# Ledger of designs, part 87: designed miniproteins, single chains, continued (5)

Each design is a single chain, and the fold is of that chain. pLDDT is the mean over its residues in the fold that is shown.

## One batch from the design tools (miniprotein)

Design m19018
Fold by ESMFold2-Fast:
Structure m19018 (fold): chain A 55 residues (1-55)
Amino acid sequence: PETVRLSEELKEQVRLLSEEEYNALLARVLAGADAAGRSPTLADVERALRELLAE
């Protein structure tokens, strides 16, 4: 399904990030998940990455 494909593409983009970009993404993902009282998910990663790209 396309949703699964998009999640996999985002996961690969995360792996291609620089160390600084990866740390910034992690901080945003973790902050969102922590506020919700749960572990981060691919949806959190997608949202955070989208926000970083949109600025």
Scores: mean pLDDT 68

Design m19019
Fold by ESMFold2-Fast:
Parts: structure tokens; C-alpha cells; sequence
Structure m19019 (fold): chain A 66 residues (1-66)
């Protein structure tokens, strides 16, 4: 099985530096959620059979982590 956590960032009106900071922060939140989901799956005996992905998307750019 496969689960994807998607975090969306609205970078409208942000500078390049602000957009990068927002994307990095969103990725951090996504990774924390991924860890919690993996923990729940491990408790259900599914941690070794289920892959959890994190995807960060925005109006300016997108970052994928799996």
C-alpha cells in the first residue's frame, strides 16, 4: 500500500527567499506527518508494507519526498 501526504504553500507576493523558507517549513511539517503516519502503520503491523510519501506543492515551485 502507498500513502501520500501533500502540503500546499501559497507563495503569492513572496520574495524568492520567503518562498524558499516557506517551502522548507512546509517540507518539515510534511516530514513530521509522515513520521506520525508511519508510527501508526507500524502499530497496526503495516509499517513494512506501506510506503509513505511527502509532496510539497506551491504556486511557484514544488518539492517531492518519498
Amino acid sequence: AEVTVEVSVDSSGMSEEQTKAAAKRALGYGLKLQKEIRKELEEQGKGDTTKVHVKVTGTADGVEVS
Scores: mean pLDDT 69

Design m19020
Fold by ESMFold2-Fast:
Parts: sequence; C-alpha cells; structure tokens
Structure m19020 (fold): chain A 102 residues (1-102)
Amino acid sequence: SELEEINRLTAVLLRIAGLTWELGLPQEIRDELLKLAKESLEVGEELVEILEKILEMKKAKPEEKKKLAKEIRKKIEELLKEGKITEEIAETLKKIIDEILK
C-alpha cells in the first residue's frame, strides 16, 4: 500500500531526526542520513536500527557495550559493502562507537 509506505517513511524520517539530534551528530551528517532514507525506505529503516543500537550502547554496561559495538560495526560494514551508505557516513558512525567505548 502506497499510504502504508508513506506512513512508514514519515516515521523513519522523524526517528532519524530525533536519534541524530540526541546523539549530537553534525547537521551535514543528519541531512545525508535523511536523504538516504528518502531515497530508500529499507536503508532508512536500517539506519534507524543502527542509531537506536548506538543510543542503547551509551546506556549499557561496559561488557554489553563491546558486544553492541561489534554488532553495530558489522551492520555498518554490510551497508557500506552494499553501497547503501557512503564511506564518510560509515567512518562518522564508527567514530561515535569508538568514543562511547572510551
């Protein structure tokens, strides 16, 4: 259903905006993530999952942080390999993960 897809896209865009704001991402990166989501609903949903896991990682215990970091990095690498995200976005997201692990 076209209406169902529009509703899902709207939810994804709002969630990306909220998560990127909460994570303190630069406006340029926020704009790129929103653009990718607008171009592909599937990519947008995968980006939401990555951002939600990064936020979960910030709140997790040290042992769980390492496990979550591994899972998030794997997903980022898969998206990069599939050409769904840019190398700049992948590097930015990995840098946030590394900073949380400090």
Scores: mean pLDDT 86

Design m19021
Fold by ESMFold2-Fast:
Parts: C-alpha cells; structure tokens; sequence
Structure m19021 (fold): chain A 67 residues (1-67)
C-alpha cells in the first residue's frame, strides 16, 4: 500500500510540474504494483494521453482511478 501511495503522489507531482516522462514512469509503476490487467492498462493509457494533451486535472483523475 505504501508503495502505491508513493507512486500516486509522484505521478501527480510530476504531472503538475509538466514532467511528462517522469509522470508516465510512475503511471507504469502503478500498473506494475496494481497488476497488469486490461482495466489497469486502459486507465494508464488514458492518464498518459491526458498528460500528453496537457490536461493535468484529467490525468490526476485517471491516476486516482488506477490507485
């Protein structure tokens, strides 16, 4: 649980800082920690797309859904 909470925090902090590469790294770590399932991959893809589109608020929501 601790590692999931840390990865969520770091993904959100990186997204807010505009560091897309670091944010996507922590999103990938969240998928690894939660399990590589179709649902988790779909949420991770949605979060990554939101980051690339510059929609930080939407990216944060998808990261929270993945958590």
Amino acid sequence: MEKIEEAVKKAIDSAKAGNALEATQYIAELVRLKGVTEENLRKAIAATKAILDGDVEKAIEYVKELA
Scores: mean pLDDT 82

Design m19022
Fold by ESMFold2-Fast:
Parts: C-alpha cells; structure tokens; sequence
Structure m19022 (fold): chain A 84 residues (1-84)
C-alpha cells in the first residue's frame, strides 16, 4: 500500500533524526553505519526503524536503540551492531 503524504513526511523526519543520532554516536564511539531503514504501516501508522552498524563494542547497540526509540512517533527500533 502507498504511504500518504503525511506519512511520507513523518518517514523523512524520522529518517533525518535517526541519521543525526547515529552520526553523533558514530563520531563519539567510532561506529561505522552500514544501513538505516524506516518502515511505516500505512493502516496503523506504526513506525519501525532498523539500523545496522559495526563497532568494536556491541554494548552500543542498546544505547542506539534507546536513542532512536526516544524519537517522537517511533513505535519500535531494531539495532544490530556487529563487532569488528
């Protein structure tokens, strides 16, 4: 199903905020960002954010997840940090 213009604007806003949070954490902790995806259910409005990154410390996964879940309108976040 296509997203409404309002949902597309929300997806863009959440994407910008997620990218900023992840880039700030990457600069602080030496995190490499592999990918960010934002999915919105057009019927329920539920927003799911997925982040894939690599870092020397896997404990960053929980910090990134909490920061993303703090964004207004985010229903859930899935964060995967691979140890390098």
Amino acid sequence: MPLSDEQKAQKQRIGIQTKKIVEDLAKKYGLDVVGIDISIDPETGEVKVTVIASAKNEDLQKEIQKEIESIPGVSSATVTVKAV
Scores: mean pLDDT 77

Design m19023
Fold by ESMFold2-Fast:
Parts: sequence; structure tokens; C-alpha cells
Structure m19023 (fold): chain A 88 residues (1-88)
Amino acid sequence: SEAKAYAEKGLAALKQGDLDTAVAYFTQAIKLLKKQGGHDPRLAEGLRRLGDAYKARGRVVDAGLAYQAAGYVSLGDYDSALELLSKL
């Protein structure tokens, strides 16, 4: 699916250390899942890894936003996740 493709692109960007690109792709994947109905467990995992990457860089507030967004994605609360990601 297109949402899965964006989630995979976000994970690839994260692996390369491009956190801004990872946020953009994860945001697009979540928007598509919100419209289509569905879930992708890789998105919550990707957002947790994004939080770990922010924490490793000393960006503690951004890490907290990413971890909270991962929790909301796990609950299927895509609106709350998107609001938090908009602050990154």
C-alpha cells in the first residue's frame, strides 16, 4: 500500500540520520491510514526509534513528542499523533 511505502521511506531516512525527512514520511503514512482506515505496526516502532535518535542528540523535548506520537499511533489515534508530529 502507499501508506506502507511511506512508512518504509521514513524508516530508511531514519537509518541515514535524516530525522526531518523521517518525520515528513511518517506524517504522510499516518495521514493515509487515517483516510483509508487501517494500521501499520512499523509506524509506532519507527516513531519510537525517532524518539531514541532525538534523545541521542540531546533533543529531549522532541524525543518526548516522538514517543507520545508512537503511543497514539498504537492506539489508532492518528489525529493526536499528527498534532504532536507537527511540532517536530
Scores: mean pLDDT 87

Design m19024
Fold by ESMFold2-Fast:
Structure m19024 (fold): chain A 100 residues (1-100)
Amino acid sequence: MTPGQRVLAAVLRLAGTAARALRENVPLAEAEARLDALIAEHPELAPYRPALLAALGLEDLAEAERAIAEVGLAALRDAAARGLVPEEVVRAAEQAFREA
C-alpha cells in the first residue's frame, strides 16, 4: 500500500467514525475517545483533531456533518499538495462525504 493509499483510507475512516458518532447520538466524550483511538493508529491525522472536535460540538446535525466533511477534504488536499494523492481522489472523496 502506498503512503497516499494509507492517508486516503485513514481520512475516510476518521470522517466515517465522526459521522457515525453523530448519527448514533453518542456522548461527545465517547466520540472523542473513538477519534483518539483512530488517531493513535494514524498519527498523521492528529492536526485535524481540534477541527473535528469542534464539528462534533455543533448542535445542528447538518452543520456538524458538513464541518466533518470539510475537515476530511482539508486533510486530502494537504495530502494532494504533498504529492501523496491525485486531485481526482479529492473530488471522489468530496462526493462520498456528501452522500454519507
Scores: mean pLDDT 77

Design m19025
Fold by ESMFold2-Fast:
Structure m19025 (fold): chain A 122 residues (1-122)
Amino acid sequence: MEEEAIEVIRRELRRLGIEVSDERLREALERLQKEGYSYEDVVNDSLVLAHAVVLALGAEALPFAEIVDGKVVREGLIIGDREVVYDYESKEIYVDDKLVARVESEEEGREEFVREVVRAIR
C-alpha cells in the first residue's frame, strides 16, 4: 500500500542521512503511478525504488532494462548526463561504465544501487 512504499523510500534515504518531506514522497509515488507502476513495484523492484528516490529528491530519471531470454540481466537509470547500471549476472554496479561496487546479496545490491543513484544526483 502507499504507506509501505513511502516507508521503504524513507528508509533508504535515511540510510544515506537524507530526510525528505512526506509531501515529496507522495508526489514521487503519484508520478510513478501515472507511469503505470504500482506501490508493490516500489517495494519489491530495485529499479522502481531507485527511480522513486530520484523523484523524491527533485531530479528526473530515465529507466532502462536489458532482457535476454525473458530475464532482466541488466537495468539502470539515466540521471542527467550520468548512467547508473546494475548488472545482475556479474552482480556489479557501474556509474558511467566504471565499476563502483560488487555485491553479494540482493539486499546489498538494492542498497548499493540506491546509494550510487543518490550520488549521481549530487
Scores: mean pLDDT 85

Design m19026
Fold by ESMFold2-Fast:
Structure m19026 (fold): chain A 87 residues (1-87)
Amino acid sequence: MSEEEKKYVEAAKKVLEEKFPGAEVKVTSVTQVSEDTWLLTFEIKSKEGTFSAIVVLRKLGDGKVDLVVKIIGEDGKVETIKKTLEI
């Protein structure tokens, strides 16, 4: 994993850790889908249960990234979070 991809993983982990305080967040894949876009997948073990997350990360100008985070519970329910972060 490149240094740039490590920053993207850490940015996505921070969003997931804020949503699930005290949870274990593990990256499961990192895929570059275009020049400015990455697909990240995560497993989340929290006190509330186990979740999967899919994160679409888009690199913007000026050191910013857009995240679209989809959190999938064991019941199949999907929650979407959108954030813009500075890297």
Scores: mean pLDDT 84

Design m19027
Fold by ESMFold2-Fast:
Structure m19027 (fold): chain A 111 residues (1-111)
Amino acid sequence: SPLAEFYEEVARISEELADKAKKEGKYVLANSLRTFALLARQEAERAKTRPPVSDEELRKHAETVKASLEDLFKRTIELFNLSEEEKQWANKILDELKRRIDELVERHLAA
């Protein structure tokens, strides 16, 4: 399922960036990203039992994922009162995640 593959790749990217956050001592952000990866894997499992989605529906899933990431990062920053340095780092990671998700959609649509 293209949708299942999409969510599995979202989980992989999130785990990769969680590991990067951990190596930089950004443990709060790393834990948030790991939780997001677990949720993405859960969506991948659900997608395996659903009918195939259209290209338009895949784009809508990607937009929903990006919006969920923006909300997650905002809540993480606010709840844990992250420093300015941690906020700047978080914003760079959020931008990287959103960019990689867009590239993932383009790759699936080109196949």
Scores: mean pLDDT 87

Design m19028
Fold by ESMFold2-Fast:
Structure m19028 (fold): chain A 90 residues (1-90)
Amino acid sequence: SRYEEGRRKVEELVEKTGSDKEIIREVADRILAIGLAEEPIPAGRAPMTEVKPLGELSGVEAREMALNPEVIAQMDEEDRRVLEIVREIL
């Protein structure tokens, strides 16, 4: 499934990142637990303008950031790569 394929890609990235493995995996699992993001970002919601560390994100916030390339570009490289991988399966 797309979920399992995405999770595998995240695990491969986590193995390369080293010290932040657990937090990256936890956040990726939260994003993937939303399921395939066929649900659009809620209309009328103010865009997320502040970049937060992955460990501080709710699943909704993490999904919103994963779908916003401008926000992703402002994140740490490891966090950015996690969200980019998840975005490919949303």
Scores: mean pLDDT 59

Design m19029
Fold by ESMFold2-Fast:
Structure m19029 (fold): chain A 68 residues (1-68)
Amino acid sequence: MKLIEEAEKLLEKSKKAIKDGDSQKAIDLSQQSMNLSLQSVKEDPSLKDKSKELFDKGSELIKEALKV
C-alpha cells in the first residue's frame, strides 16, 4: 500500500474515533498518519505538498481529539 494512501485512511479512522469519543485512539491514528506522510516525502520528494496537507490535517485532528 502506498504510504500516502495509508496516511489518508488513518486520518479517516481518526475522525471516526473522535466521533466515537475515543480521544486516545484518535490521537494515535493521527500521529501515525503524520509519520507516514513524512515518510512518503522521504520515499518520493514529489509528494511534499500532499504530505504537508495530510500532516496539517493530522495536527488539526489531534487538537480536536484533545477537546473530547
Scores: mean pLDDT 81

Design m19030
Fold by ESMFold2-Fast:
Structure m19030 (fold): chain A 102 residues (1-102)
Amino acid sequence: MEEARERLLRAIDRAIEQLKRIKENVDTLSKEEVLDAVQTILDALITEARRLGMEEVAKRLEELKQKTIEDLKNATSPEQIKAVLDKLIEELRKIREEVEKL
């Protein structure tokens, strides 16, 4: 359990770092590239949480992914895309804090 928790915390930290890089480069990326990158990052994180037996965390990440993808599809400017990514990063930090308590 301890080792699984530490692995998931590291995976969340990597996901946040990758999302920050996408946010910094939003003005140079197409909306489709942002959608694909975000989906890939979240799918990897969900797969890791599920592999580690953290099903409740995996479900929360799946719900967060669905909402984030919908918000990104509705975004019409780089500023709106950055705002969606900021919310995603904040929600991942909250999930990280909850995982630390396990």
Scores: mean pLDDT 87

Design m19031
Fold by ESMFold2-Fast:
Structure m19031 (fold): chain A 92 residues (1-92)
Amino acid sequence: SNMEKAMAELMEELRTLSEEELRKVVEGYIEYLKRQLADPSLTPEQKALLEEMIALLEKALKASKDEMLELLGEVLRLEAKLLELIAEQKAA
């Protein structure tokens, strides 16, 4: 799917970054998700997914580069699920 291809390309780019550059990416992603979480229109399921993604990224900041990449891969899968839920709500 287009999402699987986009995720694979993003993960390859992230692997080329230094550990310090990767930590900056993770910090920026946490800040972005925290802004999204401030939206009062979020459903409980959407809020729970965003909170789980933030928790995994905060864990990633304390991890090795390899563990950080593994956790980022998990977060990207949760983001894909969140986008599917948003699309389903608009179709219903």
Scores: mean pLDDT 84

Design m19032
Fold by ESMFold2-Fast:
Structure m19032 (fold): chain A 96 residues (1-96)
Amino acid sequence: SKEELLKKIDEFIREVDRMIDDLEAQAKTLTGKAKAQLEALIDTLRGIKKELEEIREQIKQETNPQKIEELEFKALVLRIVAVATQVVAKRIVEKV
């Protein structure tokens, strides 16, 4: 249902928020190139969060089932990109 999809996207947004908070705490322990690279990945996650919030608002207003499915697919892709971004970010911290 549309309500279940909106709850699912809210969960993705909360997951990305937790990723950002965790990585921002880690960035405080870094300097130089590693810090700059981690901060760039945090900015990528902030962009993903913004896009998920925009998709959530679009779904609320959308009545066409095909367009809702397209928005769900976009949200799922953004979640995959966020998870991949977090994995790369954690590798930067581990190599310092």
Scores: mean pLDDT 89

Design m19033
Fold by ESMFold2-Fast:
Structure m19033 (fold): chain A 69 residues (1-69)
Amino acid sequence: DKVDELIASLTEEHLEVLKSVGITDEEGIRKVAEELLRKGLPITKENLRKVALEVQIDEGMELIKRGVS
């Protein structure tokens, strides 16, 4: 699985960028990896931060639609 390979390639520094945006769980990290692969973006701290912010916004909107706070 290319997503699992990408996640395995993330450094501690990359994970800290995700944590700084509030993504600390496996599902959140996986969503960021999927989005990076979907967009064909290189794995950089800047791209990780941008995609992580998009994932957080999208997840928040989905939780509102599901009626979960």
Scores: mean pLDDT 74

Design m19034
Fold by ESMFold2-Fast:
Structure m19034 (fold): chain A 94 residues (1-94)
Amino acid sequence: SMEERIRRLLEEMLRLLAEIARRTGDEASLARVEEVRARMPSMSLEEAMQELLRAAQELAAAVYPKMTPEVLELLREAERLLREAGRLLLEMKE
């Protein structure tokens, strides 16, 4: 239900971050994203969101010199997914 919807949004965000890393040839950032992917099933929703936010910020800084309008839009999409996941998490609380 709601937790499954949130986890789906976080998985979509993770896919976008991996795509950005692949498109920019940043192997270190791709390894970081794959680390988060491997750990995410064992994380709480809050831990997963915090880890994805950190990974996104690190990726944005690393790819800045290779920034294109396409890469920027993917980063914006990832940010939108994280904000939606956060909103849904708040709605789950009584």
Scores: mean pLDDT 85

Design m19035
Fold by ESMFold2-Fast:
Structure m19035 (fold): chain A 71 residues (1-71)
Amino acid sequence: TAAAELLREAARLVEEGASAEEVEKLLQQAYFAGAPPSVITEAGRLVREVEEGRISREEAARRILALADQV
């Protein structure tokens, strides 16, 4: 789906070191493309954890890719 592709792009940007603002714009687009609110909330939480240094970009990207498989 378009939502799944946007989530995969978000995961790629997270891994490549993009800003939280850039990733959050893609998450917003995924929401309007039909991603469930729970998926967007979880992806946003992972982006925040990267900013706070609690999780690596690589781990967050893998988890966002798993979320993409749900939409």
Scores: mean pLDDT 87

Design m19036
Fold by ESMFold2-Fast:
Structure m19036 (fold): chain A 56 residues (1-56)
Amino acid sequence: LELPKVSLRPGEKKTFEIGNYRIDILNVGGGRALVEITNLETGEVKTLTADVEEVA
């Protein structure tokens, strides 16, 4: 699953829907983001972390 480009501040959350998936991205600070991927067909939720580049 390809993640779209997103700019978020610490504590901000953004939601995307791509095909049968809902993607919630939360910037948890410290150059990290929490990514929650929900399969809308099965209801399965996968959680992972990603590195975030800070924008001015």
Scores: mean pLDDT 71

Design m19037
Fold by ESMFold2-Fast:
Parts: sequence; structure tokens; C-alpha cells
Structure m19037 (fold): chain A 88 residues (1-88)
Amino acid sequence: SKERREKIRKNMKEEEIKRLIEITKKSIEKLVEEAERYKEEKRYKLAALWYGVGSGVALITYSLVGDEELLELAKELDEKAKEELAKA
């Protein structure tokens, strides 16, 4: 029936959203690793930049999918970016 096809499409969107969240989180982890590397090198402006990029990616993805964990991650990375920028 038409109702079953609509339910399948809705479930497929939920799986697509879950995959997007997982890929986004993995991408942010790599951006954080880059920020931490620059922090260890005492290159605080570059560390701040990469934390800031991670925050922006998390915030944009949150605006699309509504995952509260991404909003919290965006806030944490924004705070880390500001802390590193203050050291520069």
C-alpha cells in the first residue's frame, strides 16, 4: 500500500541521518586531532582555527538533523577555540 511505502521512506531518512551524524562526528575527531597537534606545537592561533572549524561543522549538522550531542560538541569546541585564541 501507499502508506507502507511512505513509512519505508521515512525509516530510510532516519538511517541516512544516523549515517550523516556518524560521518560528521568522525570528521570532527580528525579536525580536533589537527587542533591538538597545533596546540602541542604552541601554535595557538592555528589550534583555535581548527577547533573553530570543528565547532562550525557540528553546529551546521545540528541545524539540519537536530542531534543534541552535536550541539554540545559545537559548544565545547567553540570554548576550546576561544581558550587557545586567548593564549595567542
Scores: mean pLDDT 84

Design m19038
Fold by ESMFold2-Fast:
Structure m19038 (fold): chain A 68 residues (1-68)
Amino acid sequence: LAEEAASQRDPVRRVGQVVRAMGLVVEGDLASAIEILEGLVRAAEEDPSVSQEEIDSLQRMLARVRAL
């Protein structure tokens, strides 16, 4: 059942973290990018208000960066 989605009010903040990690990938700093994405995935999994779809998206992105 849907409750209050105030955390979804600022999608730019979540996207901003992902964009920052991708910027590090472009610069060749894969280790820092992986660390940021791993932190985002863990935080999302520990936060019961985050949807499974968002967690899956972050996990796929982390897997792609780790494969580089």
Scores: mean pLDDT 71

Design m19039
Fold by ESMFold2-Fast:
Structure m19039 (fold): chain A 81 residues (1-81)
Amino acid sequence: SSMQERAVAEAREIIREGLERALELIRQGAPLSEVVKVLEETGLRVEELIERERLPAADAAELRNLFHRALGEVDAALRQA
């Protein structure tokens, strides 16, 4: 479905923007609580979109895997800071 393809693209963009914002906060020396809040808000937005648009299980799994990879990048950045 073209609507589901658009929703997947939107969710990917949400994850990308969340990752970029979290990494920028780390570079600025922001409190860990602010980084965690950005990640929690990003994850919630992705889950809300999956539910609202009734994405297929395969697409939902791929988006959750992408978000988990983003969490790994943030964890690595925090360990280097």
Scores: mean pLDDT 90

Design m19040
Fold by ESMFold2-Fast:
Structure m19040 (fold): chain A 71 residues (1-71)
Amino acid sequence: AAPALPEPELLGDLGRETYVTLSANGEKVTVTLDRRRVRQEGREVTQASARVESAASPAEVGAALNAKLAA
């Protein structure tokens, strides 16, 4: 079995953005998007991760997150 791919090497922090959106029912959905540039498999790539905080249902949270990330 091949070992797991090495952890990406952090090259730089591209910043953190916080977005507040609303679900269809008016529930507040807070999305924190963190972007960084890393080297993985000898290639430099931009990685993004999202953290979501909301009282909305999982389906509403997923819809709001997908709308924001697919833009």
Scores: mean pLDDT 67

Design m19041
Fold by ESMFold2-Fast:
Structure m19041 (fold): chain A 79 residues (1-79)
Amino acid sequence: SLEAAKEGLRHLEGLRARLAALPEAPPSEEQIRRLAEALGVAPEVVRRELAAAETVRAFDDEAIRELARVAEAERRAAA
């Protein structure tokens, strides 16, 4: 069980590294299939990791927009 968990983590780490190298546009179904084959996982696992990565990206984008709004408010207050 511990060795199976370690193998799973190594596969997920490899998948995340490859997903980080993908362009901002969502990958095609063919790219998802090829990634799944290369990593030895089901395509559903790749889709799930993509959804998780998009959630993190959306959160980061939201945080950046919030920081921009705060900075703008501070500039207006200082003017």
Scores: mean pLDDT 64

Design m19042
Fold by ESMFold2-Fast:
Structure m19042 (fold): chain A 61 residues (1-61)
Amino acid sequence: SEERKKILREIAEKLREIGDAANLYYTGKKLIKEGKATGDQALIDKGKELLEKGKKGLNMK
């Protein structure tokens, strides 16, 4: 049915959005860790930016 197709599309879109947000969150954490280890402030700042974008996409506080 068209209703079933709509639900499946909405689930697929939501899963893609969650995956993208999780990748940003994970990458952000990795960059912050590496930046702190090397004293690279630009890397820490970029990591924080990606982390906040990922948190927003995952509906985290």
Scores: mean pLDDT 83

Design m19043
Fold by ESMFold2-Fast:
Order: sequence, then C-alpha cells, then structure tokens
Structure m19043 (fold): chain A 60 residues (1-60)
Amino acid sequence: MEKEARAAAEAVRLGAGGAAARAVLDGGSTQKGMDELLRLGNAGRSVSEEEAKEIVAMPP
C-alpha cells in the first residue's frame, strides 16, 4: 500500500537505513510502527537512529 512506501521513506529520513525501509515495504512493520513514522514525518520531528529502528520494529 502507499502507506508502506511513505513509512519506509520516513524510516530512511530518520536514519534507520535501507534494511529497515525494506522491512517496512515487505510488511515487517506493524500498523502502529508505520503510523508513528508518518506522525513524525507530518510533524517535522526527528528521533535518534536507534529510536527510528525501534519504531520500525514496534509491536502492535
């Protein structure tokens, strides 16, 4: 879905890296994780690279 592509782009922007972006695109991230990535992007916020990776791996 378009949501996965947008969340993956936010993961890259936050420094989580290409592997984390690929995981989002492949459905490895939860809806909650994708929503948090999009929320940070919409708010123009940044987090540490470590926090970005944790968001990608966030449980539901």
Scores: mean pLDDT 71

Design m19044
Fold by ESMFold2-Fast:
Structure m19044 (fold): chain A 57 residues (1-57)
Amino acid sequence: MKDPLSGKELKNPVKNKKSGEIFSEEDARKWLKENNGYSPYTLEKVKEEDLEKVEIK
C-alpha cells in the first residue's frame, strides 16, 4: 500500500486515532512540522501521541 501523503510505500505505518487515516511515520512527522501540528485533512491539532503505530499485512 502507498502513503497518501507522499505516494511512496508505507514504512512504519502510524494511524491518526481521530481520523483513522494511516501514514508512514516519517511522512506524518514531516506534515506535522510543515503545518505547525495541524492535520491537512481535518484541520485539527495533532500531537505525536495521537499517532498510533499499526501493523499492515
Scores: mean pLDDT 68

Design m19045
Fold by ESMFold2-Fast:
Structure m19045 (fold): chain A 89 residues (1-89)
Amino acid sequence: VEEKLKELYKKIEEALENSDIIERLELTAELYELLAEITPDEKMKELYLRLAELLRRMAELYKQPEKAEEQHKLREEITAIDEEIDELK
């Protein structure tokens, strides 16, 4: 699990350096799905799975630039969940 987490972080860094926003979002979703599998906290598991779902949806919206309003709404929802995860730590 730790090795897979390190590999995902490395791929996310590479996607960020290559400015591949869509790949970065998809890889980050995989990361949160993996974190959900290993967390013993049921609320954290729910938040990680929700965040992964929203990130995958954001990746799809980035393929459709005309949906900027949808992107903004989804970004706000992602931020709210990130804040809730941070409060739980």
Scores: mean pLDDT 78

Design m19046
Fold by ESMFold2-Fast:
Structure m19046 (fold): chain A 101 residues (1-101)
Amino acid sequence: GRAASGEAVYRALLAARPALEASEQNGGDRDLLELADLLAEAKAASEELAVEIARLLLTDPDAAAELLEKAGLPELAERVRAFGEDRRAQQAKHLERERKL
C-alpha cells in the first residue's frame, strides 16, 4: 500500500533485490530494482539515511535528493532526481490521457 512506512519499504526492497535482479529479464520490475540499488548505496553511508530516503522517495523525491547531497552523495542525489522526474513525466502523461478520454 501507499501508506507503507519508509522502514518497511526499505527492508522489503533490500530483501527483494536478488529476486528483482532475476526478474529484470522479464522487463516488469526495473523501477523497483532501481529503487533497491539507490537504497543499497545509501545504506553504505548510513542505514538511518537509507530508511529516510525510502520514505521520501514515495512522497517527495526532491527532498530525498537534498538529503543525499547533504550526506556527500551527489551522484545518488542526481539518480534520485532523475527517478522522480521520470515518475512525474509518466504521471503527467497519464493525467493528460485521462483528460482527453
Scores: mean pLDDT 65

Design m19047
Fold by ESMFold2-Fast:
Structure m19047 (fold): chain A 74 residues (1-74)
Amino acid sequence: MSGEEVAREIQKVNTAGAGSNGLPPIGPGGLSREEIREMLRNGATFGSVTLPALGDRLSDETIEEIVDYLLNPR
């Protein structure tokens, strides 16, 4: 999968969960670029939401592409 495809999937999940047991806000006032990168590499748990670790499946370049898309989804 391309980084853009993975980023769109994550963004859909985040949008669907926003305000109700979803992920923390992404961007200013929420998760920083570094926090998003670590979350994607190592996985994370936020309340009832668990994100899988993607570091074993995706290159660092692809993870950075996902981070860029999540912070600037256009």
Scores: mean pLDDT 63

Design m19048
Fold by ESMFold2-Fast:
Structure m19048 (fold): chain A 98 residues (1-98)
Amino acid sequence: AEASKKLLEIKSVDDAYVPLILLLLEEGLPPDYAHALAVVLVGFLKEVGDLNVLSPGTIILIAKIYKESDQKLSPKEILKEVIKKHPALKPYADKFND
């Protein structure tokens, strides 16, 4: 609830880090994984240049994909899966292909 509001109120990419961690923790991700994933998501946000790409709904989708993967996907692998499944993120798929 409060973390979702803070994510919508961010003024710079670096301001997203704490709200992202809090929202991922609210969705039930482990603290160490939530921290690592928030770093990856902030990096993605810097690459795309659009703060609206990581809406609360997008973060809930990320947490769902993590849970459905039996918690085995790395933060970068989760981001790749979210990009495939979220229509708004498909234009950014090429920025995260290793």
Scores: mean pLDDT 73

Design m19049
Fold by ESMFold2-Fast:
Formats: structure tokens, sequence, C-alpha cells
Structure m19049 (fold): chain A 72 residues (1-72)
């Protein structure tokens, strides 16, 4: 459900006043919303908004973001 996840992400980023996720919290929220997308949609979104090349990079980024939040 790409459209619903994208709208959630766009609303969150707009509320924060940023065009793309830059903080661990923003990345974690976006990764969570993307969990409802197909693998293909997740890769396209990650490439377009996050500059990532693969689903594995997205998963690693999300894990690191969650770890940073836990330690902060």
Amino acid sequence: MKEAALKTIEAYLKEKGVDKPETAEEIAVIASAMGGMSDEDQIEFAKEYLGLESLEELEELAEKAMEEIRRS
C-alpha cells in the first residue's frame, strides 16, 4: 500500500519542516511506514528519498536508526 505509506511519510516530514529524513527518529518512522509496502516499492522509495541502492541497505539504515534512538 504505497500511497498510504507515502502520505504518512510526507505528512511527518512536512510537520518536521524537512524534505527528506535526516535524523535517526525520522528514518525510524519512515522505515516503519514502509513496512506496509512491497519490496519493489520499498527499493524505489529508498532510492528516490534516501539515496539507497538496495533493500538490505534500507534494513541496515533502519536498524542503526533504532539503535541510535535507544542510546539517545
Scores: mean pLDDT 70

Design m19050
Fold by ESMFold2-Fast:
Structure m19050 (fold): chain A 87 residues (1-87)
Amino acid sequence: MDQELIEQEERMLTEGAPIDPRLIEAAEAQLEAQEAKLREEGKWSPAHEKVAELLRELLEQIRADPSLAAFLAAFAALQEKADEWYA
């Protein structure tokens, strides 16, 4: 994984830095890779399908309005910290 992309993501979460288009593309690629993997493992369910649809719609909305990515990144960071502090 590129160190540059990791640093860019960290700055976006902490400083509200401009969104790197490669991060949105990487998120879409990860979603497709996870779908393919879970389908091959026989673990893909109707719930996974609905979540994947919502995530794809969300990524399209973020591409149209990058301010949404900063808002969502703040919530993702909050969830990660909560899990780490209480796990």
Scores: mean pLDDT 65

Design m19051
Fold by ESMFold2-Fast:
Structure m19051 (fold): chain A 86 residues (1-86)
Amino acid sequence: PRRPLDERSIAFYEKLLKEAEKDFKENKHPLVVAMKLFSAYVGLGEAYRQRGETEKAEEYYQKALDIADTLKSPFLKKEVEAAYAE
């Protein structure tokens, strides 16, 4: 049977998040890991927001903003704001 798109998106980003967290703890490719964590947090925030789980969505968006601040990227901060607003 086909899974709804939102459930597939959550599963995909959760897997990406676990992989990125493992790589982060092992100090492999720090910038690549930070970008993977950022993408996973933004994706999870968007998916949970679409499911109406606003509190979880806000938690993930905040984690994405923390990464954007660490990377000193105004572009990434705007990406989170755009995803949150939509």
Scores: mean pLDDT 72

Design m19052
Fold by ESMFold2-Fast:
Structure m19052 (fold): chain A 72 residues (1-72)
Amino acid sequence: MEEFEEELKNMPLEEIQKRYEELLAQSGPVAAEARAGAADPTVKLSPQARENLRRLGLAQHILQEKLDEEKA
């Protein structure tokens, strides 16, 4: 887990963006499950869906931080 976050933080912006896009593409079925869970809070996400959402969230957060650094 921490290794994934550290890896992203040490990547250039372009590579972080590409990793995020890859995670989005690979998460198609998992994204559908996550959307179902968001629409109905009684729906339990699979461990795989939960992990992919966590990774997407981390990648999005780090990408946003890098974009904010580029603005400065």
Scores: mean pLDDT 69

